# Designed miniproteins, single chains, continued (2): the designs that were tried, part 90

Each design is a single chain, and the fold is of that chain. pLDDT is the mean over its residues in the fold that is shown.

## One batch from the design tools (miniprotein)

Design m7312
Fold by ESMFold2-Fast:
Structure m7312 (fold): chain A 72 residues (1-72)
Amino acid sequence: VEEVKELLEKAVEAAKAGKYEEALELLREAERLGREIGAAGDEEAVKEILEARAAAMASLTEEQKAALAEAS
């Protein structure tokens, strides 16, 4: 769970710096680890990860979110 949160924090920093490719790679890695945790059946960890993802996305501007969507 903590590793997913660290990846999400790094992704936000990369996006704020305009490094959208790096931000997308970090988001994809966080999603991969989150899926592995979910597959292991840790429902509490999954909820915590979903909240962390929502908070990370909410910290980005609409322009930064649009740039990430265009880059993907």
Scores: mean pLDDT 75

Design m7313
Fold by ESMFold2-Fast:
Structure m7313 (fold): chain A 78 residues (1-78)
Amino acid sequence: MSEELKKLREKVRKASEEALGYATQAADDYVAQNPEADRDEVLAKAQAIVGQHMGRGIREGKIDEHLAAAKAEIDALV
């Protein structure tokens, strides 16, 4: 039973790493298109999106679905 929770937490960790990497790339791409933009501010907004979706993904057990939703919302930010 704790093993099932460990597997879920590992999946969340991997998805969070992927989403945070995506957020970093999106911030870099946005700054490349908008040189006057504050990269740290854009990154912070993208990371907030990741946090919201990952939290829901854990609770619902739909981590992949919420990872995809986080990426889509980040794409809309850029």
Scores: mean pLDDT 78

Design m7314
Fold by ESMFold2-Fast:
Structure m7314 (fold): chain A 85 residues (1-85)
Amino acid sequence: MLMRIQRVGGSLILTLEVLGEDPNEVAEKVKELAKQYGANTRGSIEAQSGYKVISPGDVSEGVKKAVEQMQEKGLPAILTVTFPA
């Protein structure tokens, strides 16, 4: 997994490129990083490669479902996860 971490204003932005890792492992890593950076666990998820925005909620569950869905469809699992200020 490739990961880029950015602070923009008060928001934490994670950009993920999943290279075949377990969706549960990816979700746990995102949750751990949010906690390390003091971010709220509520956030938004957007998948690249023409896929739609995934609804805000528990970010770890959202990331897991997004990775599972992208892998099932044979699409690149490239995600942007935003934790608002």
Scores: mean pLDDT 72

Design m7315
Fold by ESMFold2-Fast:
Formats: sequence, structure tokens, C-alpha cells
Structure m7315 (fold): chain A 65 residues (1-65)
Amino acid sequence: KEELRKRMLELIGRILRLIGEIFDIERELEKNPEDEELKERLKELKEERKRLLEELKKLEEEMKK
């Protein structure tokens, strides 16, 4: 199960990086609320975060087996 822990830590690191990127873009959108490119980028990053969170959940379920 140590391999699953390594994967979880790696995913957590990626998720934290995405959260930081999302936060930065949300701050930029507060300054430029009409920036459609930033809005599209934000949606892409939120979808990627959702995917990684789902993967993390699957690994958590795997660890409980």
C-alpha cells in the first residue's frame, strides 16, 4: 500500500498546484471580469482539478480494500 500513498501524495501535489493557478486566475478575473480567455482557462483548470480529485478518491477507495 506504500505505492498507493506515493500516488496520493503526487496527486495532492498536482491538485495544490492547480488550486494555486485557479486562485491566481480568479484574482486576475476580479481585475478584468470581461476577459473571456481567462474565463475559458479557469474552466479548463477547474475541470482538470475535478478529474484529479476523482482520481484521488479512487485511490482512497483502493487503499481501503
Scores: mean pLDDT 81

Design m7316
Fold by ESMFold2-Fast:
Structure m7316 (fold): chain A 58 residues (1-58)
Amino acid sequence: SARARAAVQAVADHFGVSVAALVALARENPEAFVPLVAGASGLSDEEAREAIAEAVAE
């Protein structure tokens, strides 16, 4: 979804890395990215989990 892409992009921009690199890391340990996505995007932990799952599935 557009929301999932925006959330992952916000984390990538914050750390100065590519979205592809973040998606690769999130595939190995999605739970480690929940607080980072939530903090960068203003999402709840549940919304951050959904955004990560959508980004990884794409």
Scores: mean pLDDT 75

Design m7317
Fold by ESMFold2-Fast:
Structure m7317 (fold): chain A 68 residues (1-68)
Amino acid sequence: MEKEKKEIEKEFEKIEKTIKEVEEKTKEYIENNELSEAEKELLEGVLEGLRLMKEGIKKIIERILAKK
């Protein structure tokens, strides 16, 4: 069932690209704007959340592939 693995990998790549784009935009916003301490903390939380999402998605995909 090589087709299923390739499809999952392609979807993972699409998700990674989207997350990376959001990360880049968030980082640019932090760098280009004068932010309060609270705003910086919130945006850092967003970046950490995006990182955790990437790790979670990767682990889920690995488990799905292991079942096939």
Scores: mean pLDDT 75

Design m7318
Fold by ESMFold2-Fast:
Structure m7318 (fold): chain A 77 residues (1-77)
Amino acid sequence: MTLEELKKEAEKVLKEAKELIEKYKDNPEVVKLAKKAVEYAKKALEAKTVEEAKEYLLEAEIYIGLALMVIGVDKIT
């Protein structure tokens, strides 16, 4: 995977995170996790090495996953 490909993936994650913030603005935990995903996606877009971009993109994806888990799990208990 090239740096340009990672940048495109980071842009997709950034869009997903922003959509989560807008849709779930009444859930502060989801918003907090989605904001962290935005921060890491932006860092991935600024990364100058493939290794750094991969690390930041992975972190952004993890926070998106955590936000989605909270949406499902937080209302089950």
Scores: mean pLDDT 81

Design m7320
Fold by ESMFold2-Fast:
Structure m7320 (fold): chain A 65 residues (1-65)
Amino acid sequence: AEEENEKGLALFSQGKYEEAIKLFQKAIELDPKYYRAYSNLAVVLYKMGKKEEALEWAQKANAIK
């Protein structure tokens, strides 16, 4: 989970948002309580202009923190 999250952050910094999303989703699949992956997914969605979806994932991150 943590390793997938770190790879996702590296791709996000390169502007590879779709690939970053896949890695954050994989981190969540490996550990559904890994709130950092939900938080990072929300940030990517916000950057892509999907603000409502970003808010939903941010709220999920806060609920499992």
Scores: mean pLDDT 81

Design m7321
Fold by ESMFold2-Fast:
Structure m7321 (fold): chain A 67 residues (1-67)
Amino acid sequence: SDAAVQAAFDKFDVDGDGLLSNAEAGEALVSVGADGLKAYEAIKQVAGMASRLTREQVLEAARLAGV
């Protein structure tokens, strides 16, 4: 659910800046049940060339990863 993904975002946003690195976003998605490869592909599609992802981008990546 979106609530579970948002809770994972908050957990992995350890510096509280409202952004996750690609690695943190991957771990957040895996923590809510995404497959690691699907999470990687989803993050790559959503983030493109960005080094950091917003909450909305992580939610989009979760949808693409099947969570």
Scores: mean pLDDT 82

Design m7322
Fold by ESMFold2-Fast:
Structure m7322 (fold): chain A 92 residues (1-92)
Amino acid sequence: DPAAQELAEMAAKAAAGLASLAAKAGKEETVEIHEVITLPDGVRIEVHGVGKADAAKKTGKGVGRAVVYDPAGNVLAEAEAEATLTARKDVS
């Protein structure tokens, strides 16, 4: 299903971006994102992401989740991804 693949890619990109930002910061810090996209038919796509830096390990970790809801609030599809990066090299 192309829609399920697009959701997985959105979750993965959110996780990777947050991990990269956290790793570059080089300090203990939490970053969160929450985006809601409403389609003309009332279908909603929600993207949640949490990124955390670990200064002692010089790493950033990101978790992204994308969920599609119908107009009644039922979950149609969901995807989740995690990424971990270091300040000196990329490790995914």
Scores: mean pLDDT 68

Design m7323
Fold by ESMFold2-Fast:
Structure m7323 (fold): chain A 92 residues (1-92)
Amino acid sequence: MLEELQKAMTELFNYGLDEILKNGPGSRAGAPLTEEIKELIEKVKKLVEEYPELGGMAAMAIRMGTNSEEALKVADELDKLADKALAERGAR
């Protein structure tokens, strides 16, 4: 499961980076959610439920992959989940 989460986050991050390199940073602002990106976001969301402390990294990967309002909302939810889990462990 952790390896799956890491792979999904890496794919999402690389997608965002590739879009910036090919089309410039502004092109991401209007980028639609592709089926592949939707599947990656759903997979990341499900896996973060098992590893909530990794939600911050997952949120960053989503934000790098897309500027869709719906996806950014999911990223914000995962980030808050991670903050709560890390605070409970005595981390920030």
Scores: mean pLDDT 72

Design m7324
Fold by ESMFold2-Fast:
Structure m7324 (fold): chain A 65 residues (1-65)
Amino acid sequence: EREEKIRKLEEEIEELERALKEVREERKKAIEEGAPKSKIAALDAAEGVLEAAIEFERERLEELK
């Protein structure tokens, strides 16, 4: 049970990390292409939300170890 729950959380963290990577790549592209400040700010906000979600899931994983 605990081991299975740990694997499930690890998979969820991996999915969030992939989403974060995509947002980071979009942000980098937006900056390189001179996108509007509003678009860059929205991507910065999305990056922050994903980073917070990953931290929260990692804390849950740590409690199960």
Scores: mean pLDDT 83

Design m7325
Fold by ESMFold2-Fast:
Structure m7325 (fold): chain A 92 residues (1-92)
Amino acid sequence: SSEIVTLLQEAMRAAVAAGGTVSAVLSGDTLTVTLRGANEKARTLMEQAVEQARKEGLDATLEVDGDTVTVTIGGLSATSQTALVLDAIGLE
């Protein structure tokens, strides 16, 4: 979904703009996006991405540990996964 991709990209950019860091890791068909030093905007966007993924019938989870926010999503298209991983690398 382009909506899920947009929400995750906006979350990653919001975290970096706040001085945080981003990681996106692909393992099989599962994408894990981790934001460290995530502000409220980044966290809200990650929550919205998980809600959107679940509405589209995908397996998605959100974990929050202080200012570290992790989203795990299964079943995204290869194109969506590649776009998110490349965006995260570009933000390092």
Scores: mean pLDDT 85

Design m7326
Fold by ESMFold2-Fast:
Structure m7326 (fold): chain A 105 residues (1-105)
Amino acid sequence: MARERIRAIGYGVGRYLKAAAGAEKARQAGEAAAESIIESKGDAKKAKELTEERLRELGLPEEVAEAAGAATGYVTKLAKEAGIEPEEAARLFLEGARRGAAAPA
């Protein structure tokens, strides 16, 4: 199911962000990524670019920002193909990201 895939992508991103930047920056980055999905209005390239920009502004490494951007771009494309609104896709992604960041090592 597309909704479950979006949560799973969010989960993976949350785990990666936590490992790369710690809990507080992972929380901020996950929220910024989710906002980028909303502001993209279904444009996968815009979601990727906004995510990369915001994570760089938070001081995350370029490779981390790029990986998160690729994930939000893919989530945006997947949501559009499945008829899922950007706000719902962002909510599902953020649910996954919060769980991923909270998961034990």
Scores: mean pLDDT 87

Design m7327
Fold by ESMFold2-Fast:
Structure m7327 (fold): chain A 62 residues (1-62)
Amino acid sequence: MIKVIVKVTDNPSGVSAEIEKLGGKVLSYDPITHSLLVEIPDTEEVLEKLKKIPGVLSVSFP
């Protein structure tokens, strides 16, 4: 598992559901920056799928 910061639009709940489907876990949400702190499987395939979720603007390492 690896921790990443996911910047989202105005639908964090929808993005969170898609992250859970990928085997990830949402640790926290910051409404000021519209960012989710997420723990995901440490694979390039999961990271690429995460970037393609509707409502995801960017993915970065903390």
Scores: mean pLDDT 81

Design m7328
Fold by ESMFold2-Fast:
Structure m7328 (fold): chain A 61 residues (1-61)
Amino acid sequence: TKEEIEKILEEARKAVEEGNLAKALELISQAAELADKYGTEEEKKEFQERVREIEEMMRKL
């Protein structure tokens, strides 16, 4: 669900802040699978924006 996807993305963001990039990528992958299966087009777009933000954080480490 959208709530589950948001929780996973929040955990991914925390993993990036902790420097655990492998965990962050795994969590993003899990959230992407859920978004693809259960997300609306609007939710998928929101998901892509959140992933982009997390990826930018990773690039700055």
Scores: mean pLDDT 79

Design m7329
Fold by ESMFold2-Fast:
Structure m7329 (fold): chain A 75 residues (1-75)
Amino acid sequence: KKAEAARIMAEAAKEEVPELAEKALEALEAGNVEEAMRLATEAMLEAAKKAYEEKDEKAIEKIEEAGREVERLLE
């Protein structure tokens, strides 16, 4: 389920921080789930910062939804 969590986070962050999101997805393709989780988490944090700075309500909701889904998967 960690691989699924990494994918969800990377996809959610893709619009705001495409480089970090792409690196997370590449790590996932390589089978490096731990690196993918690290990069995807970093991408989500940076995406959240951008969304809050730009006051983009839709981006904030998207990131919060992805966070809730990830929490359910990692329980």
Scores: mean pLDDT 80

Design m7330
Fold by ESMFold2-Fast:
Structure m7330 (fold): chain A 60 residues (1-60)
Amino acid sequence: MRESAERELERLRAEAEEQYALTGHEEGYEATMKALEIAEERLKESELSAEEVRELLDEL
C-alpha cells in the first residue's frame, strides 16, 4: 500500500513537470510541488493509499 502511494506521488510529480514544460503555468506547478511535499511528510508518519494521496492534493 505504501508503495502504491509512493508511485502515485512519483507519477503526479512527473505529470506536473510535463504540464509545466508544455504550458509554463508556474503557479500551478509550485502549488502541486508543495502539496506533494506535504503528502510525502504524511507518508513518513502514516500509511497512505494512492487514493488518499489524490484526495490530499485535491484539498491543497
Scores: mean pLDDT 72

Design m7331
Fold by ESMFold2-Fast:
Structure m7331 (fold): chain A 72 residues (1-72)
Amino acid sequence: SSENVEKLRQVAESLRRAAETGPGDPKPLLEAAEALLEVAEHGSDEQQEKAVELVKQGLAPGRLAEELRSLL
């Protein structure tokens, strides 16, 4: 649980950094970061484990955000 929470928070911070430094639209990156933090803060152990697996799939940020929101 705590290991998954830490992983989700680290990925969210990475996406937030990419949004701040990138030349394109930051919105999909920020939405994915927010969804990851929501799962880390409010998700069950099973939802957190599934979120980590979704991160491992390398989905585009917008799709990652959509899949993460469907877990909650």
Scores: mean pLDDT 84

Design m7332
Fold by ESMFold2-Fast:
Structure m7332 (fold): chain A 77 residues (1-77)
Amino acid sequence: DKEELAKKLLKEAEEYREKTGELSRRSSELGEEALKAKEEDEEKARELLEESVRLAVEAIKYASESVSLKREAEKLL
């Protein structure tokens, strides 16, 4: 059943979209912490910034997968 498969893909796309949002928010929070730490501890600020960038890259991957899954679902409908 194409409708059941499409619904399953849309659920996966939504899960990846939620993960994208959470990772983007965490990345932003770490970026703000890095900015605050920059004046007190340059090494700590660097570590926080590196983690922020890592999470931003992961968010992009999840966003790409979410879009791909949604497009596959649309082809089935």
Scores: mean pLDDT 86

Design m7333
Fold by ESMFold2-Fast:
Structure m7333 (fold): chain A 57 residues (1-57)
Amino acid sequence: SEAAERAERAAAEAAVRAYSGEDPTPALQEALRWAEQVDEATRRRVVAGALAALRAR
């Protein structure tokens, strides 16, 4: 669950960066990297959040 926490934190960071006009890509990549180390259900949720943040930019 530590990996899940890090993935969610990175996804939140990506959203903050996008809102601030910064490039969210590095934080999105970090979120996806941590998402690969979590269970399938948690990974799908994190990936969906990261994808939504990427589309919003």
Scores: mean pLDDT 72

Design m7334
Fold by ESMFold2-Fast:
Structure m7334 (fold): chain A 104 residues (1-104)
Amino acid sequence: SALRERLEALIRELEKILEEAEKLGDSILVRLARQAIEALRRLLGRFDSLSRAQQQRAVALAEEIVRLLKEMLELVKSGDESLIPKEIGLALRVIGLLIELERI
């Protein structure tokens, strides 16, 4: 399944984000990346039992989670403390998307 392969690719992207977050010592980004990886791995385990619409929604949510975590990673890499409110906003959006993902 192309959607299954895409979800597996997104998990690999999250694993790279986690590695970079661990190197930077950012505890929030590390926790969010780990939670996203665990949620997507659980979803992948039951993926073939999901409807096509549920599979498409899962991949779309996963893509948005990866995009937001990549944006957070770039803000953390900047070291600019004035961007902390933006980082918090992105973290809250990721949490919301993880809740939506668990509802699939």
Scores: mean pLDDT 92

Design m7335
Fold by ESMFold2-Fast:
Structure m7335 (fold): chain A 64 residues (1-64)
Amino acid sequence: ADLPTLPGTGNRKLESKPPSAEQQATDALRGLLAKHGVTVADDTSLDELRARAGELNRQVRAAA
C-alpha cells in the first residue's frame, strides 16, 4: 500500500458545480439544432456544433 501526496483532486467541485460556460454553450447549440430538426452524434464536440449551427444558419437565411 502506497499513499502518495494528495494533489487537491478538485473532483468535489465538479459534483456540485453549476453549469460552466462551455456546458451552457453546448446545451444552447444542441437546442438550436434540435429546433431546426438537426440530429447530432452524442460525441459531437462544441467546435463541431458551432460549425453545424453556422452552416444551418446560412441555409435558413438563404431560404428566407
Scores: mean pLDDT 68

Design m7336
Fold by ESMFold2-Fast:
Structure m7336 (fold): chain A 56 residues (1-56)
Amino acid sequence: SMREKILEAASLSVKAIHYAVEAVVNKKLGGDSSEFLKKTEELNEESNRLYEEALK
């Protein structure tokens, strides 16, 4: 349903924020943030796709 797609999209957006924060923290500590940044991008793309489908 439209509601379920919107809620799933919102959940993915929250997860993307979490990984983005981990990327920033890891970079400041001198670590490799590339995997966290990739996950952030993938989650944001999927979230946006679900919003697009729900609003049509």
Scores: mean pLDDT 85

Design m7337
Fold by ESMFold2-Fast:
Structure m7337 (fold): chain A 73 residues (1-73)
Amino acid sequence: ALPTTAEALLEAARAHLERARAALEAGDRVSAQKHLEEAQLYLKAAMARFGDDPAVVAEAEALGREARALHDR
């Protein structure tokens, strides 16, 4: 089940982006892709539930750009 607060959703997204970065540094592209997909899932949930909060939107968009940058590595 997904977390119910914006804070918890964004924290989960950040945790998965950190794991994706660590996996890329280790040369594990399969694990990196899995963690990027999980991060995107949490970001979509945050936007769907809390898209009326401009602070949540700004943070989710920033994390989404970081996820795309890691994917392009």
Scores: mean pLDDT 85

Design m7338
Fold by ESMFold2-Fast:
Structure m7338 (fold): chain A 68 residues (1-68)
Amino acid sequence: MRVPELIAQLSSPDLEVRIQAIVQLMKLKDPRGDEALREALLSLPESVRTSIIQGLPEDARAYALSLL
């Protein structure tokens, strides 16, 4: 099971680990992670959030935008 592990990684002190968890949750498009993912994205500076979203495949990017 990946989603609970990825949600836990969203609270990591390591920014790279948090970003990787965000990207993986967006690619999985699992609604169990939606609330935690939305909060994590909104807690990031807008420039960082934009960079992450722009780096995603089209389907994952559409999913991320649907959460905002």
Scores: mean pLDDT 77

Design m7339
Fold by ESMFold2-Fast:
Structure m7339 (fold): chain A 80 residues (1-80)
Amino acid sequence: MFSPQASQVISDTARSLGMDDLADAARTGDRQVTLDVFRTLPPDQQRQFIDALQQRSQTITDPVDRTQIQNFIDDMQTMI
């Protein structure tokens, strides 16, 4: 499960890229559901999302939320 802040950051990042299904999945806070939706995306969109979330993670001040987002990025990178 994502923290509320991690869920919001992931969801907002997906929505900013027009990835509404991914944004909705992230809003549930369920990490596995979010990964399952990520797997359905075309490879170009998967890379775009990882890059955008990686950049946004650098602005996160809370170390727990940042670590959770980085772990999620690491998992997504293993799927590319």
Scores: mean pLDDT 85

Design m7340
Fold by ESMFold2-Fast:
Structure m7340 (fold): chain A 65 residues (1-65)
Amino acid sequence: SHANGGAAAAERAAASARAGDGEAAGLPMTVKGSFGDPEKAEAGGRAAARGDADAAEQYARLASL
């Protein structure tokens, strides 16, 4: 989904990072040890890092296949 909730989730993550002491919810995380498609898992991780929860969920589902 391009228009539903992704921006709100990203703003929430950014607000938490700003309110916190340098801990960014969007820090790049490398998903290691997960099974499935590593390319989709990496794309999901990048989406999560930029705070796009909707895209991250879609890629996570594809990686789980």
Scores: mean pLDDT 51

Design m7341
Fold by ESMFold2-Fast:
Structure m7341 (fold): chain A 59 residues (1-59)
Amino acid sequence: SQATAAALVEHEIAEARRLAEEGRREEAIKTLQRAADFASSHGLEALAARAREELARVQ
């Protein structure tokens, strides 16, 4: 469902923030790239934009 897809993207963004805080930058970048692509493919454009903003901060 759309709600399940959104929850998954929110979880991945939160996980990426944790990885970045721990200094696991490459893992955070890969997680955010996957989250952005998944969100975009499911029409979750606001979440895709949030993932890309987070990506810009850590990249």
Scores: mean pLDDT 86

Design m7342
Fold by ESMFold2-Fast:
Structure m7342 (fold): chain A 86 residues (1-86)
Amino acid sequence: MEVLERALELLRRLAEAETVEEVNELTKEILRLLEQLETPEELEEVARAAAEAAREAEARGREDAAIAADLVAGLAGFQKRLLERK
């Protein structure tokens, strides 16, 4: 799906982000796309990609990108749990 593919692409870019401005813009767009995901499976993929992006950003010494990616992973996991509940 186009929304999922875009979110995953932006998470890869977030892991490689070199400026605070880029981190902020990528994070805002990823969060907008996250609101459009409606299946637990898509949210699971985003949560995994975000957790990996956080590790990659941390390894690069980009704490701002790592924190942003961890936030995305947490929100995707939360939204997934809400969708799995009756």
Scores: mean pLDDT 84

Design m7343
Fold by ESMFold2-Fast:
Structure m7343 (fold): chain A 65 residues (1-65)
Amino acid sequence: SEGEELVREAARLLKEGRYREAAELLKRAHTEYGMSQEEIAEILVEEAGLSRVAALAAVHEALRL
């Protein structure tokens, strides 16, 4: 889906240290495409190799923007 593709793009940006750009895409996946925080975190664990705690922290930080 479009939302899942945004999260995979965000995972790549996180690996490159582009935290602001990644956060903007995570926020859009949640707000524009209706993805839950859990769904976003799961993809970040798989695609970015983050721990579940780190993935959830990234999602929470994105939603503060």
Scores: mean pLDDT 86

Design m7344
Fold by ESMFold2-Fast:
Structure m7344 (fold): chain A 77 residues (1-77)
Amino acid sequence: EKEKLMEEVERQIERWLEAARAAGSEEAVALFEKAGELVKEALEALLEGDEEKARELAEKAQELLEQGMRALAAARA
């Protein structure tokens, strides 16, 4: 289930990256790209059996996603 959740988050980040690019927000694009990298790293940690590292990386990704969504909202406003 954790692997499926990470894959769903990756797909959602791809959609947000498209929205950020369409809005012309370099800030939102950079934040979503960093979040996507952290999600991939979290998935790798899960596959290695390091659930604690995966959780820490997922939390950091969540913070960047929130920041990216705020940047995207500001660019659209």
Scores: mean pLDDT 81

Design m7345
Fold by ESMFold2-Fast:
Structure m7345 (fold): chain A 60 residues (1-60)
Amino acid sequence: MEADRQKAIEYLQKGVSYYQEGDYEKAIEYFEKAIEYAEKAGDEGLKAVAEKNLEEVKKK
C-alpha cells in the first residue's frame, strides 16, 4: 500500500523532471506510471495530479 504511493510520487517527480527538460515522450511515460501506482495506492488526489500533468504535456 505505502510502497505503491511512494512509487507514484517517484514516477510523478521523474515525469515533472523530464517535462522541464523538454523530453515530453519520457514525461508522458512516467506520468502514466504515476497514475498506475496512485490507483494501486488508492490515492485519488495523487492520481488527479498525475492526470493533470499528463494532459498538460500532451498539449505540447
Scores: mean pLDDT 83

Design m7346
Fold by ESMFold2-Fast:
Structure m7346 (fold): chain A 117 residues (1-117)
Amino acid sequence: MEERIKRIDEIAEKLKKNMTLTEYGELLAAFRAGDEDAMVEIVRKKLKELGIEVTDEEARYIAAKLVLDFEEIMKGAKTPDGLKGGKLTPAQQAAFDEVRERAKKLREEALKRIESR
């Protein structure tokens, strides 16, 4: 189990290094639309270009991980507009928390399905 998750995480890191900003934008748009099938297809298509094949649940886990990693990078950015912690408006903070909770839930659900096989 741990070896399989480690391999999936290594695949996610490789994919992350090979995705363009446009491809990240498409993934985020699919995520925001709640289109999990589109997220899976985006990840699978890019991995296939790299010679890597994954299951739908592995692709879903990878997609959720990439969304979470991107959101963490954005929150960590040194911006004067307060994208860090208590500098956000309540509405902005709620939107960020909603996106993170959705991505975490998607990742955990995919992980459970991977573990049950």
Scores: mean pLDDT 71

Design m7347
Fold by ESMFold2-Fast:
Structure m7347 (fold): chain A 59 residues (1-59)
Amino acid sequence: SPELERLRELQRRREEAVRKMRERAEELKDDPASEGVEALAETFEKQAEEEVERGLRRL
């Protein structure tokens, strides 16, 4: 269904964003800011999972 396809696209885009955030954290591993970037990636990933779950339950 179009709704399911939209949710899959959202999940893919968020997985890509999280991956880029984690790559950035690795590049900044010697910078104190790297902990903040890693924490943001974890929060973003959790929020994305929750949003996809809510969307699927509404289908």
Scores: mean pLDDT 73

Design m7348
Fold by ESMFold2-Fast:
Structure m7348 (fold): chain A 66 residues (1-66)
Amino acid sequence: MELTPEEKRAAEAILERVREEGSLSLLDLEELAKELGVSFKTVLRAADVLIEEGVLALRDGRYVLA
């Protein structure tokens, strides 16, 4: 899957947060976007790619490691 440089930074940050917290909500992703200085859509796109690659999964409405 093709990631932009911003989406790649977002993907790395999502994985770090999920490893520390165990799971992330959509609100957690919105906060992460603000911290990184990227759009919320950039973070959502990165999360979608990580799910398609089998690195993340959605369980009970939360993003978790697959």
Scores: mean pLDDT 83

Design m7349
Fold by ESMFold2-Fast:
Structure m7349 (fold): chain A 90 residues (1-90)
Amino acid sequence: LVEEARRALEEAEKAIEEGDYEKALEHAEKAAELGIELAREGRIEEALEVARGLERLAERLREKGEYETALRVEIEAGIVALVAAVERVT
């Protein structure tokens, strides 16, 4: 699960470098789904690591001028972080 999440983040980063922003978003969404699953399993630190990875992808997309895709990825990062925060206290 952690390895799959990291792989999804790496694939998203590679897609951004190649200019394939649709593929980057697909991989980022996969990483977010895995991050949420990590949080639900009580793996809060790993889930937050995924959220930080998504924030870095959003920053790279902004550098490329892809503001709408960057905002979508940033929202996904926020959702992962929120789920991790809720799971930590419940």
Scores: mean pLDDT 84

